# Ledger of designs, part 90: designed miniproteins, single chains, continued (4)

Each design is a single chain, and the fold is of that chain. pLDDT is the mean over its residues in the fold that is shown.

## One batch from the design tools (miniprotein)

Design m15114
Fold by ESMFold2-Fast:
Formats: C-alpha cells, sequence, structure tokens
Structure m15114 (fold): chain A 73 residues (1-73)
C-alpha cells in the first residue's frame, strides 16, 4: 500500500506581496514596559524566466534598512 502524493506548499508570492509585520516584545509588562515597535515589510517576486527576489524593508529609530536577496528556486 504505497501511494505517492505530492504536496507542494507554495506561498502566495507569484505576484508582489507586501506584508507589514509589527511585533513588540513584552517580556516585562506593567513593571517596566519596554515596547520596541519595528515594522518589517516583505516583498517577494517570483519570475518564471528567472530566480526569485526577496526584498526586506525594516524600519527602526535610525531609519529604514533595505535588503535584497536573490533566491534560486
Amino acid sequence: MNTLTSTVNTPNQEHDYSGAVSTPKETRSKSYPKVTSSTVTLSFELDDDGPATVTTVSESSSGVQVSNQVLDT
């Protein structure tokens, strides 16, 4: 009883997807609230004729940081 089923978890990134993620870390709330809010925007581009490109944009108190990474899928 061997059956071969292929399950491919493809994220919905076939077009430009920009998601903003804010995660404040609260390890000690109420006593000394240290809230660090950073917005991270992830953009993914999947090209049929080329490799995938991942762009990460993070905002901090010092400014905006952009990182570009090429993925070989």
Scores: mean pLDDT 45

Design m15115
Fold by ESMFold2-Fast:
Structure m15115 (fold): chain A 89 residues (1-89)
Amino acid sequence: MEPVSREEILETILEMYEAEINGELPEELKEKLERVLKDREKALAVEKEIADAVNPAIEEYLAKNPEAPDEEIKEYLLKLVKEFVEKVL
């Protein structure tokens, strides 16, 4: 079996955020998730890298916009995750 790549995990996480905003979860994306979650430790390490990169910006955004609706926060989070993934791929 071929090991799951860091690139594959990053792309799958980005696709998950996009699918959540669109309210759709394609079957193909479910299969990708099952595949990347087989290497749970590696998936958690990548998730932590994303969190460490985006959390400071999210905290600053929330401090400036304490009453921001969930939709606005989700859109900003997706933008940050997308920019991070595009930078490191």
Scores: mean pLDDT 75

Design m15116
Fold by ESMFold2-Fast:
Structure m15116 (fold): chain A 87 residues (1-87)
Amino acid sequence: KKLIEYLKLMLELAQKFVDEGLLSPEVVEHYEKALKAAEDGNYLEANQHVGKAGQILEEEIAKLSPEEQARIQKAFDEVLKKANEIF
């Protein structure tokens, strides 16, 4: 339940940055697969897709301007803080 809510927030945020041209669609694809796996109760597969999305995210953020890096990092940190309050 709580993991699914967290993954939905991560997916929404990743899609927003893809729409802004800052991240590739591959980040969204892995969060979508993670959400589907979590909904099916396959938490191992969900965690594997989250890890892959995170790897791609780090590589792509590293190529952005310092201002873009700070903005994206702040947004993901806010989602993580919210998730820690829910879990």
Scores: mean pLDDT 81

Design m15117
Fold by ESMFold2-Fast:
Structure m15117 (fold): chain A 68 residues (1-68)
Amino acid sequence: SEELVLKAFELFQEKSQGKRSITAEQAIEILEELGLSREEAEKLIAKYSKDGVLNYVQFIELIKEAFK
């Protein structure tokens, strides 16, 4: 789980392009790359996103739930 959280952090930094957030679409792409189905990714994004975006804290809480 620790290794996966580090990979998720790296992917978040790549997608955010220096911003403090990513879009729901970018988050779905990251989750699919980490091995989630689109269906599971969309469910988690709906739970953790606010107005179609996720900040780093929201994204990490999502990753913790997805991969425990």
Scores: mean pLDDT 82

Design m15118
Fold by ESMFold2-Fast:
Structure m15118 (fold): chain A 63 residues (1-63)
Amino acid sequence: SLEEQIAAVIAQLRALSAAQPGVSADDKADLLSELNKLVSELMEKEKLSSEEVGLKVQELVAA
């Protein structure tokens, strides 16, 4: 699902931050771009407002 894909990208961003403090800005930017794309697709699919999608993403980060 889109929610699972968003959670996976968030997990990858966390892993990069923990494992490599000197990690390439390009790698982080690619993951952030993918996260933004998935969030936009979730908004369109579920017709969520920006506030509602923000809360849903926050729940996925907290899990």
Scores: mean pLDDT 71

Design m15119
Fold by ESMFold2-Fast:
Structure m15119 (fold): chain A 80 residues (1-80)
Amino acid sequence: MAVEEIRRLLEEAVAAEADPDRAYALIAKAYALAKESGLLAEAAELFREAAAASRDPRLAAALSALADTLRALAAGAPLP
């Protein structure tokens, strides 16, 4: 299921914090899957949880920003 795949990708991204290229590639896949599946509100919550679990402040900031974007898109806000 898409929600489980998004969660898995985000958990792998947080685990890969020492490898930023890999971490951001996994985040990009999770974000793309969220948009393709239309699970915007559910994905926003998963990104928020991943941000809270991250120990890297840059990764946490990126995840939080994407969570806010997904939440805005779920509410029908125009794309940035």
Scores: mean pLDDT 81

Design m15120
Fold by ESMFold2-Fast:
Structure m15120 (fold): chain A 75 residues (1-75)
Amino acid sequence: SEELQKALEEMRKAYEEYEKVRKENPDDFSKRLELRDKVIQAARKALLLADEEGNEEAMSEAGTLLQKVIDDDML
């Protein structure tokens, strides 16, 4: 659906912004936390929409990205 595609695009964009700040400004913890929260919320929305539509591929993408963001901040 258009809603799912938009949610996936928002998720991908949020992750790109998060990763950029994590690499370029690692000491900006406030900004990193703000962007991390945006990624989590966007991925969560994409997961809910993908589950509603039975789109296993989109669920896998969003779930993998959520896991990666958690791992990146804990390592």
Scores: mean pLDDT 81

Design m15121
Fold by ESMFold2-Fast:
Structure m15121 (fold): chain A 117 residues (1-117)
Amino acid sequence: SMMEEERKRLEEAARIAEELLKKLLETEDEEERRELAEEAARRIEEVLRDIELSEDELESIRASARRLLERARELGDEITARLAEEALASPDPARALAYLIVARAAGLAFLKRKAEE
């Protein structure tokens, strides 16, 4: 079933994002965190290749990415801001969704690291 295959791909993307969140929390070097996030985004984009999304779903992704970008810029979260910018800039649904998923994980990692300061 196409719906079951799509669900499995989204579950795989979620697993990659969860692994990324753990790695970002364990990695102290900001440049290494940036590289980990970019690699995770490319992996998720590959998993989501040729995903078909409605115009409403794409607009929802863009709206979420805009809100995340605004918050990241306000907080000085440069990694999350750049990932959210890529999500907004991409006309490809797979790339837009992949960068949004990774941006959410990166933003959560930033907030958790900041809370422990």
Scores: mean pLDDT 88

Design m15122
Fold by ESMFold2-Fast:
Structure m15122 (fold): chain A 75 residues (1-75)
Amino acid sequence: MEKLEEAAELLSEANKLLHKISQETDPAERKKLLEQGREILEKLRELVRETGNPILARFAEALEKQLEAYEKNLE
């Protein structure tokens, strides 16, 4: 039960972070936000490994693809 609550918090943080990245115009600050997004993704992937929850796995995959899209726009 606690791991699902942790996952819900991480998903909330990820959504807020993605919104901040989309609104940020400074490349240096966007890079820092992307690094924070990667940390959230790593924590979410650990929860996927521990829970085996396919819905969480789908959210982790979606988050990674979105972070990769933003990273390509910086390079």
Scores: mean pLDDT 80

Design m15123
Fold by ESMFold2-Fast:
Structure m15123 (fold): chain A 64 residues (1-64)
Amino acid sequence: SVRDEIDRLVDELTRGLSPEDQDRVRAAMDTLLRHLESEGVPDEEALEIARRSLDHMRAHFRAR
């Protein structure tokens, strides 16, 4: 499912992060997915938006 794929991507991204940063990424993704579901965004589009959001988070943590 889209949720399972996103969970896998979040796990991959958060492997080297502090517990606080792991929690922040997971909370942000949960909030985003809830918002997209409430807006009626299709699964394929929601996954693409989530991937782009994760790419931005990766860039942020890479700079730290």
Scores: mean pLDDT 76

Design m15124
Fold by ESMFold2-Fast:
Structure m15124 (fold): chain A 65 residues (1-65)
Amino acid sequence: DKIRKEIAELEKETEYLIGVLRDQGLENPELSSLHEQQIDRLKQETEETVAKLEAEANRRIEEQR
């Protein structure tokens, strides 16, 4: 429950940051490639963190059984 809330907040924050980076990339074409790479890394980091949190939540649910 609380972990799922954390996941939702992380995903929301990541979407916001991606939007900011995308806007900055549009203003500075020479930085566009760097912002694209940063967006990709941010997405991967968030997905990895989400997967870790979900695995931990599942382990704790098993303990409660």
Scores: mean pLDDT 75

Design m15125
Fold by ESMFold2-Fast:
Structure m15125 (fold): chain A 106 residues (1-106)
Amino acid sequence: EEAKKKLKEGEEYEKKGEYEKAIEAYLEAILLTKDIELAIEAAKKLAKILEKLGKLKEAYWVREAIRTRNLEVLKAVAKGLKEGKELEAFLEAETEIALERMREAI
């Protein structure tokens, strides 16, 4: 019930061009829902807005989460995005570790 309300609030903010509020509403819809199809619907709308705002890295991770069709993966990505800089710092650290390992494997 609350998750459906947040999904609808996000759609209304998107229609008004209030993209930051739409993102917050879609993130809350994903975090509150127990329904994988509702989470996927909210995540698809979220990814589209992130792409519109040039947040291509965040949109990529949301689309990868959708591809898994796993509610816990969708919630983990939504929580990370809501935390902002913590997710970005985590992803940067993981990228640096991956690059270092590639240098060692040659």
Scores: mean pLDDT 76

Design m15126
Fold by ESMFold2-Fast:
Structure m15126 (fold): chain A 80 residues (1-80)
Amino acid sequence: MPEIVMKEQLDPVGVGLVAGMVYVELGDKAKDVSDETAAKIGVEIAKEVGLYKLWTQEFFDQLKKAREIIKKRVKTEDIA
């Protein structure tokens, strides 16, 4: 069966997870971040860590990398 290969396209579930992680990590600061800003950050971080495939060991490693990037950006206030 042909697999749906999303060449160079980000997984929308992965992007949504990263955007959700941004809101969680921001906590009280989340009120100052628009949905559009969180979505853009999610897309940027997903591209940086290569979230193009679902449900592989590499995908979970990429999510872990995304979380570390989010923590770093929140700490440096690059998200606000």
Scores: mean pLDDT 63

Design m15127
Fold by ESMFold2-Fast:
Order: sequence, then C-alpha cells, then structure tokens
Structure m15127 (fold): chain A 90 residues (1-90)
Amino acid sequence: PLERLRQELRDAMARHQEAAARGDVEAAKRYYDQVVDALVRLAGLLRAQGLSDEQIVEALAQWIQEADPSLSPEEAREIAERVLAHYKQS
C-alpha cells in the first residue's frame, strides 16, 4: 500500500504541475486535492507503522520534493506539517 500511495502522490503532483503550467485552474485544483488526499493517506499509513510525528513529516517532505523538485526543502516541509496537522484534526 505504501509504494502505491507514493506513486499516486508522484502522479498527482506531476498532473498538478502540468495543469498549473497551462493555466488550467480547475484541473490544477482537482489534482492538488488528489495530492492532499494521497499525503493524508500516507501520513495515516506511517502512523499505523509506529512512526513519530517528526519522522512522518520528514518522510512526507522527502516524497513531496522527489515528486516536485522545484519546491525548496522548506516548502516541502511546510506542506508535510500542514498535512500532519490536518490528519490529527480528522
């Protein structure tokens, strides 16, 4: 399940980047929602495996940056922290 979700994240981020580059706001929003969904599901899976909050943030930030190298490490970490906060509220 983990590797499948990582692939879904990469696919969604690539489609988001392509839609944004074309100025397709509606498609970019849909793919961004898919990115967030994949990240939330990945966070849940890592939590189930016993990872700490910090380990989850580091793993998600790494995968975000692998999927979108144009993001800085700080930007990727901020996205990961927001996703983990959302997961905890859900």
Scores: mean pLDDT 82

Design m15128
Fold by ESMFold2-Fast:
Structure m15128 (fold): chain A 79 residues (1-79)
Amino acid sequence: MEVHEFGNVFFVKVEGTDKEELLEQAYEVLSKLIGEEAAKKAVEELRKKLESAKPGESVTVTVRVGNKLAVVDVTILEP
């Protein structure tokens, strides 16, 4: 997992083989960066996008809360 900060813009990269573990990692980081409520909404959007994703593919969700912008990139690795 990687987190890059560009002022009020946060780039969060999560990769792994298990979709639920990826979603839990994304939630933990996002809840600290943008708050629990916004993090839950972002994770639900990621979950929906990940349902159609294959191993080796990435899905991206962008969440804005006030002056903060989080770009979350989740990559499913092959086992």
Scores: mean pLDDT 80

Design m15129
Fold by ESMFold2-Fast:
Structure m15129 (fold): chain A 63 residues (1-63)
Amino acid sequence: SSERLREALAAVGLEDIPLERAERALAAIVSNPNPSDAQLRAAAEALGVSVATLRRLLALLRQ
């Protein structure tokens, strides 16, 4: 899980973000296949990225 998250973060240019921060920001949505627009926006803001970048990150974490 953490290894996959680290690799996914690096793939979208977030290699410098702490894993604990990323896990906290994604906790509500990572296991939800259909997160709401509000949940996606909140997580994107917490990570400091666009919703498009967040969607790419989630796609990578899906496998």
Scores: mean pLDDT 79

Design m15130
Fold by ESMFold2-Fast:
Structure m15130 (fold): chain A 90 residues (1-90)
Amino acid sequence: SEIKERLEALIAATERLLEALRERAPPSAQPLLDELAGLVEQLKKALEAEDFETARAIAAEIGRLLYELMRRFPELRPLIEHYTLPVSSN
């Protein structure tokens, strides 16, 4: 399923981003990173259950939270954009 492949790619990219954000983000951003980690775990569970409706809703919420992180912490924008841009197949 194309949807499943894209959601799996989103999970992998977001987990890598979360690791980088944990190292670089200020302490005031940590509650938002904890929320992001929780959404990633919920997305994994939705995919395991093949609940693609719930998975899409959680993916949209991840996008909203990443936008909020970039708005509140503009210094994190280049890092977030690096991990969330579409992976170009060579």
Scores: mean pLDDT 83

Design m15131
Fold by ESMFold2-Fast:
Structure m15131 (fold): chain A 56 residues (1-56)
Amino acid sequence: GPADAARRAAVEAADAAGTRAAIAGSNPQESRDVGLAEAERRGLSRAEYERLAAEG
């Protein structure tokens, strides 16, 4: 439904933000932190983001 689409979009945005940080020269931990910050800014908790990312 729309809520599931919004959560998936938030995960995709978080992944893209982390990937861009890595390409720009951030280390793996910094890139993960950028992705998590984007997920949290979009309304996902760290636990929700990690669970949804693991589920695909």
Scores: mean pLDDT 80

Design m15132
Fold by ESMFold2-Fast:
Structure m15132 (fold): chain A 97 residues (1-97)
Amino acid sequence: MKTKEELIEEAIRAVEDLLKYLGIPEEDRKWFVEGFKKILEELFKTGNLEEAQKKVDELIRELYERNPEISDEKWLFLRLALHYIVKQIYEELKKQE
């Protein structure tokens, strides 16, 4: 059974790789990863998937505003991937409760 720390670490690694693939600059990737980690920590605390997904959308919007030259198709892909990751973490947490 994966610990909360292991689940966060795996999710952060997946998100970092995805942001690198999308061509996001290192400073924006570090900022985004830190924000995403806080969203996951709050999800572990509250168990509120809908709120976590809304926070992810807010974080993506801010990243988009920092990187307007990246295509809309890449932003849609990032949103779908992150919603999937958050849902998988939520389902794993439910199995442990």
Scores: mean pLDDT 81

Design m15133
Fold by ESMFold2-Fast:
Structure m15133 (fold): chain A 80 residues (1-80)
Amino acid sequence: SSQKTLEELSKKAKEAIELATKLVKEGNVEEAVRKVGELLGESVGVEARRYADSATTLEDKESAIRTAILLGMIDLYGQK
């Protein structure tokens, strides 16, 4: 690609992680998953939902959503 997509990708991932962290701490896991999908695309939102549903505590759900964001970004952009 002739454009630097890595900087844009890193910024979007950080924004999604920060927003999801805030929403999960507020007890709003549903909104956190929705906002991840809005910022990073539906496929990353679906992964965030799957990971959140596999976790029991809010702290674990926060960690799971962060992991899903990072893996989803790698999947979408690390492999064409």
Scores: mean pLDDT 77

Design m15134
Fold by ESMFold2-Fast:
Structure m15134 (fold): chain A 87 residues (1-87)
Amino acid sequence: DSSLQRLIETVERARKQGIEAKKEAEKLGIKLDGAKTDAEAGMLAEGYLKVSEMRKKGASEEEIEKLREELTKKAEEMGRLQLGLDS
């Protein structure tokens, strides 16, 4: 098992999640923070669940901001990886 294979599987999972998340968001008139790719949208959707969970656990605003920044960077990276794989 190569690191590249794991990366491809992760991007593919995020892409599928993003497609479903966009369908649900469109029904509700919700925009997914300007996501440019399906994989980015999928990672952002997962990120909202993690932020919600941390907030329920009483995480500080500083911890939540740090998590949001990390999730946004991961989402953008996943989007770039999808574009690279699709090229």
Scores: mean pLDDT 72

Design m15135
Fold by ESMFold2-Fast:
Structure m15135 (fold): chain A 86 residues (1-86)
Amino acid sequence: SLTELAREILKAKAKNDQEKLDEVYEKMRQLIDEEIARRAKYRGLTPEEVERLRRVKEMQLDSIYKGKSVREVEAERAAREAALAA
C-alpha cells in the first residue's frame, strides 16, 4: 500500500499533476494517522509518546512529499517554530 502510494507520488511529480499529488498525500497522511491510533490503542502509549511518534511520522511524510531530506524538513520546522515564538 505505502509502496504503491510512493510510486503514485513519483508518477504525479513526473506529470506535474498537482491534484493527484495532493490526493496521494492525503491518503498517506490518513494511513499514518490510522497507524498512530492503532499503536496508541494496542501499546498503551502516553500522550507524550503519541506526540513524539506523530512528529516523527509527519517529518517523514514531509520529506517524501517535498523531496527533501528529513534533516532539511526538521531544520525548516525549527525555523518556523522560532519565527512563531518571536
Scores: mean pLDDT 73

Design m15136
Fold by ESMFold2-Fast:
Structure m15136 (fold): chain A 60 residues (1-60)
Amino acid sequence: DKIIDNLAGAPYYNVFEYARELYKQGYTLEQIRELLKGKVPEKVLEIFLREFEFVLKNKD
């Protein structure tokens, strides 16, 4: 996904990798949103979570 790829290559890469690790540890997208609130601009966080949810729902 181009949006996720662009965000992964952006200054927020480490924050989004942290979000993926939280999901692997059993955190929900709602919990991850709350934990990342204030760490990235709200618009960037909403775009990332939307694309992340899309990828998760379409991955085996």
Scores: mean pLDDT 69

Design m15137
Fold by ESMFold2-Fast:
Structure m15137 (fold): chain A 76 residues (1-76)
Amino acid sequence: SEAAELMEKAALYFEKDPELAKEYFRKAAELILEDPSKLPEAFAALNIVLAKNPELSRKVFEEFINTLNEVAKEKK
């Protein structure tokens, strides 16, 4: 899934390049909002990456939820 791949990239770049990570989160959020059935697969991909670094999990989760809410507001 393209949304899942974007989520993995966002998590991988979260500390290295926060601006690039935010861009990947926004693209994933747009795809998920257009087709909510993609959310479980995208979330599973993010959780697999986050399992390798639990200390980052809260920050990455919060940033994704914030990005999803921002994109949702822009589409209304």
Scores: mean pLDDT 77

Design m15138
Fold by ESMFold2-Fast:
Structure m15138 (fold): chain A 85 residues (1-85)
Amino acid sequence: MTELEAKILELIIIKAHLEGKEPTEPVKISQSEIAEALEVSPSTVSRHLKRLEEKGLIEVDREKKELAVTEKGLKALEEAHKKRA
């Protein structure tokens, strides 16, 4: 997982926590909101969200504009953090 992909997962989890939700519950967050928070282009976010979805690390509801981190995504993020420590 790239550093940017890890940051995207972290941002979704933080938003879930701020809304009083579990880490794997869906949150309303746009590509533009992620792009602004991480100081990257929306097209860069879109590419990495597609990769995260293809790997099963997030679930995307296009109609509701909601993202959820999967249990597999949480596990992958924990492993990425351990490799940096």
Scores: mean pLDDT 82

Design m15139
Fold by ESMFold2-Fast:
Structure m15139 (fold): chain A 87 residues (1-87)
Amino acid sequence: MSPLERLEQLLKQALLYAEEGRYDAFRASLEQLLALVRETRLSPEELETVLAMVDALLAHLREHHPELTPYVEAVRREIRALAARQR
């Protein structure tokens, strides 16, 4: 499985946990996602793909689970910082 496929699975799992009200598991999935992004050293194109997936999750949560948006926004900021360091 590619790193991008694993990241997509973690985001889908986080969404499922949010829908189930399992907020500790949701946060743990986001922490696993961020750890994987840090360890994998993704290309700029791969990082933009991950950011697009994170933005899609954030848009969904703004409508359905707005209380969870700060956690996803924190992950988005960290990924943006990693992308800046790879320039």
Scores: mean pLDDT 83

Design m15140
Fold by ESMFold2-Fast:
Structure m15140 (fold): chain A 104 residues (1-104)
Amino acid sequence: TEEILKKIDAAIKLAEEGIKVSKDKTVITALRSVIELLKEAREYVKKGNYKEALFLVEIALGIARIAYGIGVKFGTLTDEEKKVLDALIDALEAAIKLLKEKLK
């Protein structure tokens, strides 16, 4: 449980860093949605509602992947932004794996 919260908190921090370094308003808006979903997922994890938390983290991963794809397609992402988004996706995938391990 604490390990899941640490992965979600790491993902929130990476999404916040992505907003700080990005110049693309669409990417920034997507990352803000990711942060809000992860904050809600964090509260579900604290309550032991791992299924609801998993659903929200999976949506957040989908949005993060779309933001990455948009930035790549329009050439608006720097190499530093790509590294931050790759790290965010990795953190989200790690959180999903841990959440699935909590579900039977």
Scores: mean pLDDT 86

Design m15141
Fold by ESMFold2-Fast:
Structure m15141 (fold): chain A 102 residues (1-102)
Amino acid sequence: MEDVREELDAELAAVAAHLRARGRPLTPEEARAVVDGFLETLKRAMEELKRAGASDEEIRELVEEALERLRGILLEAGAPESLVEELIRRLREELEAYIREL
């Protein structure tokens, strides 16, 4: 749990730093690309946690923490609030489905 949390925190920090370095607001297309990339990162983290014996509830808690941080990063990068909320909702729905398949 701790190691996976640290890896996710590092990935989110790297994403935030990259977006900040651009010096311009995030476009809708760029926001979608960031979310799609992070979905793959979260799926790998979830598989690792399941192999380590984490419960579905523990995995769900870590996912929600990561989604909350991602939302903050996208908003800080200038993505429209309505787009961010829609992207996070879709990501949550897809990850919830994925948890059931683990």
Scores: mean pLDDT 82

Design m15142
Fold by ESMFold2-Fast:
Structure m15142 (fold): chain A 85 residues (1-85)
Amino acid sequence: KEEIEKIVKDSSKEYDDAISYLEEEKKKSSPEYHEELDTMKSLISGMYDEIKKAADDGDLEKTKKLKDNLKDMINEAKKYLEKLK
């Protein structure tokens, strides 16, 4: 379905951008923040995997909900990083 395909494409881009951003910030941060950043990356990766699974199952409602969860997780990670700058 076109709507599910669009959600997966949008989520893939948001995921790639978020992971790249977190990796760059991790290189600049002190070691004390690395565990939290790795945890955030792991949670974001897990959410993206759940989105792909729901999309493969053809579950539009679940795919939409998980997309919103991914955006929330990325926003929380960005807020954390803004506090470190």
Scores: mean pLDDT 82

Design m15143
Fold by ESMFold2-Fast:
Parts: sequence; structure tokens; C-alpha cells
Structure m15143 (fold): chain A 61 residues (1-61)
Amino acid sequence: AEAERAFERVREAVAAGEKRLTLSFPDIDTAGRFLDLLREHRDEVFSADTELRIEAAPPPP
């Protein structure tokens, strides 16, 4: 699912030491599911030394 793919991208970005990640979602429900996954796994993915900003991109024209 799109939410799970977005979550995997966050995990990969954290592992790579990325400082910013822009994600695009087709609808609010998918974005909500993604946020639920982030909340559920926040302490597993993010440490005190993790500095990653996640920004939502508007849908493509």
C-alpha cells in the first residue's frame, strides 16, 4: 500500500542519515494511515540523534 511504501522510505531515509524527506499522498486517508504508522513505530525508527523533517508534497498537476 502507498502508506506502507512511504513508511519504508522514512526508514531508509533515517538509515541513510537524510535530513529532509518529501512524500506525496493521493488522498487524506492514505496520509492518515502513514501518520498512524509513524506514530506506532516512532521510537523504533527515530532515535534522539535522528534529525529528519518530513514534508507533504501536493499532488502532481
Scores: mean pLDDT 73

Design m15144
Fold by ESMFold2-Fast:
Structure m15144 (fold): chain A 87 residues (1-87)
Amino acid sequence: SDEEEKRRLLQEMEAAAHAFLAEAEALIASTTDPAKRAQMRAIVAETAARLGALMREALTASVEETRRLLDEAKALVDEALARIRAV
């Protein structure tokens, strides 16, 4: 059903956000420069806020729109991890 598919997509968005936070924390933990750690944490906070906005939009979206929002969330995670690694 559409409700089951939408729930699955929302769970996948949450899983992507959780995986991002875990990977970001590992990268921050391996960084010894306090200025770089602060910059990395700022990227995490910005990305978490943007992921939260996508999730809120997904709650009222159609199944097709939620799928697009999931793709946007995954792209955002990939971009954020690249930015963190570039610090």
Scores: mean pLDDT 90

Design m15145
Fold by ESMFold2-Fast:
Structure m15145 (fold): chain A 80 residues (1-80)
Amino acid sequence: MSKFEKRVKEDIETVERAIELLKADPSVSPEVLAFLQETLERLKELYENPDKEVSLDELIDIKMASLAARQFVERAEAAA
């Protein structure tokens, strides 16, 4: 795997884990889940089409959402 491919795969796994944890919490708004699901679809598209031209702004948005999901998962797992 390329370094880029590995990072996208790790981000997919992190966002999927965040969605799973949030679905178990009845206090989470549907809008938060919808946002993460949209982010997951964008990451999957990047993984399936690594040669597809993506704007810098879109890549930044995806990366920021992935980082937020990772921080959420890490905090939730550390609290368990």
Scores: mean pLDDT 75

Design m15146
Fold by ESMFold2-Fast:
Structure m15146 (fold): chain A 61 residues (1-61)
Amino acid sequence: MEKEKEEWLERGKRMMDRILEVQRRESHVPPAEEFEVSYPKSEHEKKLMDANIETAERLLA
């Protein structure tokens, strides 16, 4: 997998893992099986999504 795609998918999955972890800790509700994170179609869109992920990570921190 290309490094750029790998880094983006990893960041997206990290954010989802954080959400699922909080849900498990607070609600004791098992999360659904594998979640899906799709790669954006363009570099411009990817940069916008990266900003959103960074904002979410900051809020979840």
Scores: mean pLDDT 63

Design m15147
Fold by ESMFold2-Fast:
Structure m15147 (fold): chain A 71 residues (1-71)
Amino acid sequence: SMDEKAIEELVENLKKEYGLDEEKVEYFREALLAAQNDKEIKEEILKEIKIEVMVAKGLANREEAEEIVKK
């Protein structure tokens, strides 16, 4: 489906652009695929991804990123 392709593109981008490790990338891939039909769980996973991206970009430390995303 288009959602599966979007997940694959997102996960590939996390590895290539932000340098997330392979275990983290695989975790997010599996979690997003499992949560495709669960909006609440999917939104929680996307928040975790946002935290990791903010930290990787140097926009915030982990504690700051968690505070921003939890809003």
Scores: mean pLDDT 79

Design m15148
Fold by ESMFold2-Fast:
Structure m15148 (fold): chain A 66 residues (1-66)
Amino acid sequence: SLEEKIKKLQEEYDKRLAEVEAEATSRMQKAIDEGKDLDTVRQEAEERVRKARGEAGSKLYEEIKK
């Protein structure tokens, strides 16, 4: 059903988002340890998360439109 497809896509999106956020957090921690510019690293991490959200959203929209 459409409901089941949407649920599966949301579960996959949540999993992917968690993975991207975990990677972003790890990169930020490494930057702190290395004394890098935190503002730049934070912005890069946020952009990476936003991009992953956009990609997942596009897949969800295409499935809903079917």
Scores: mean pLDDT 75

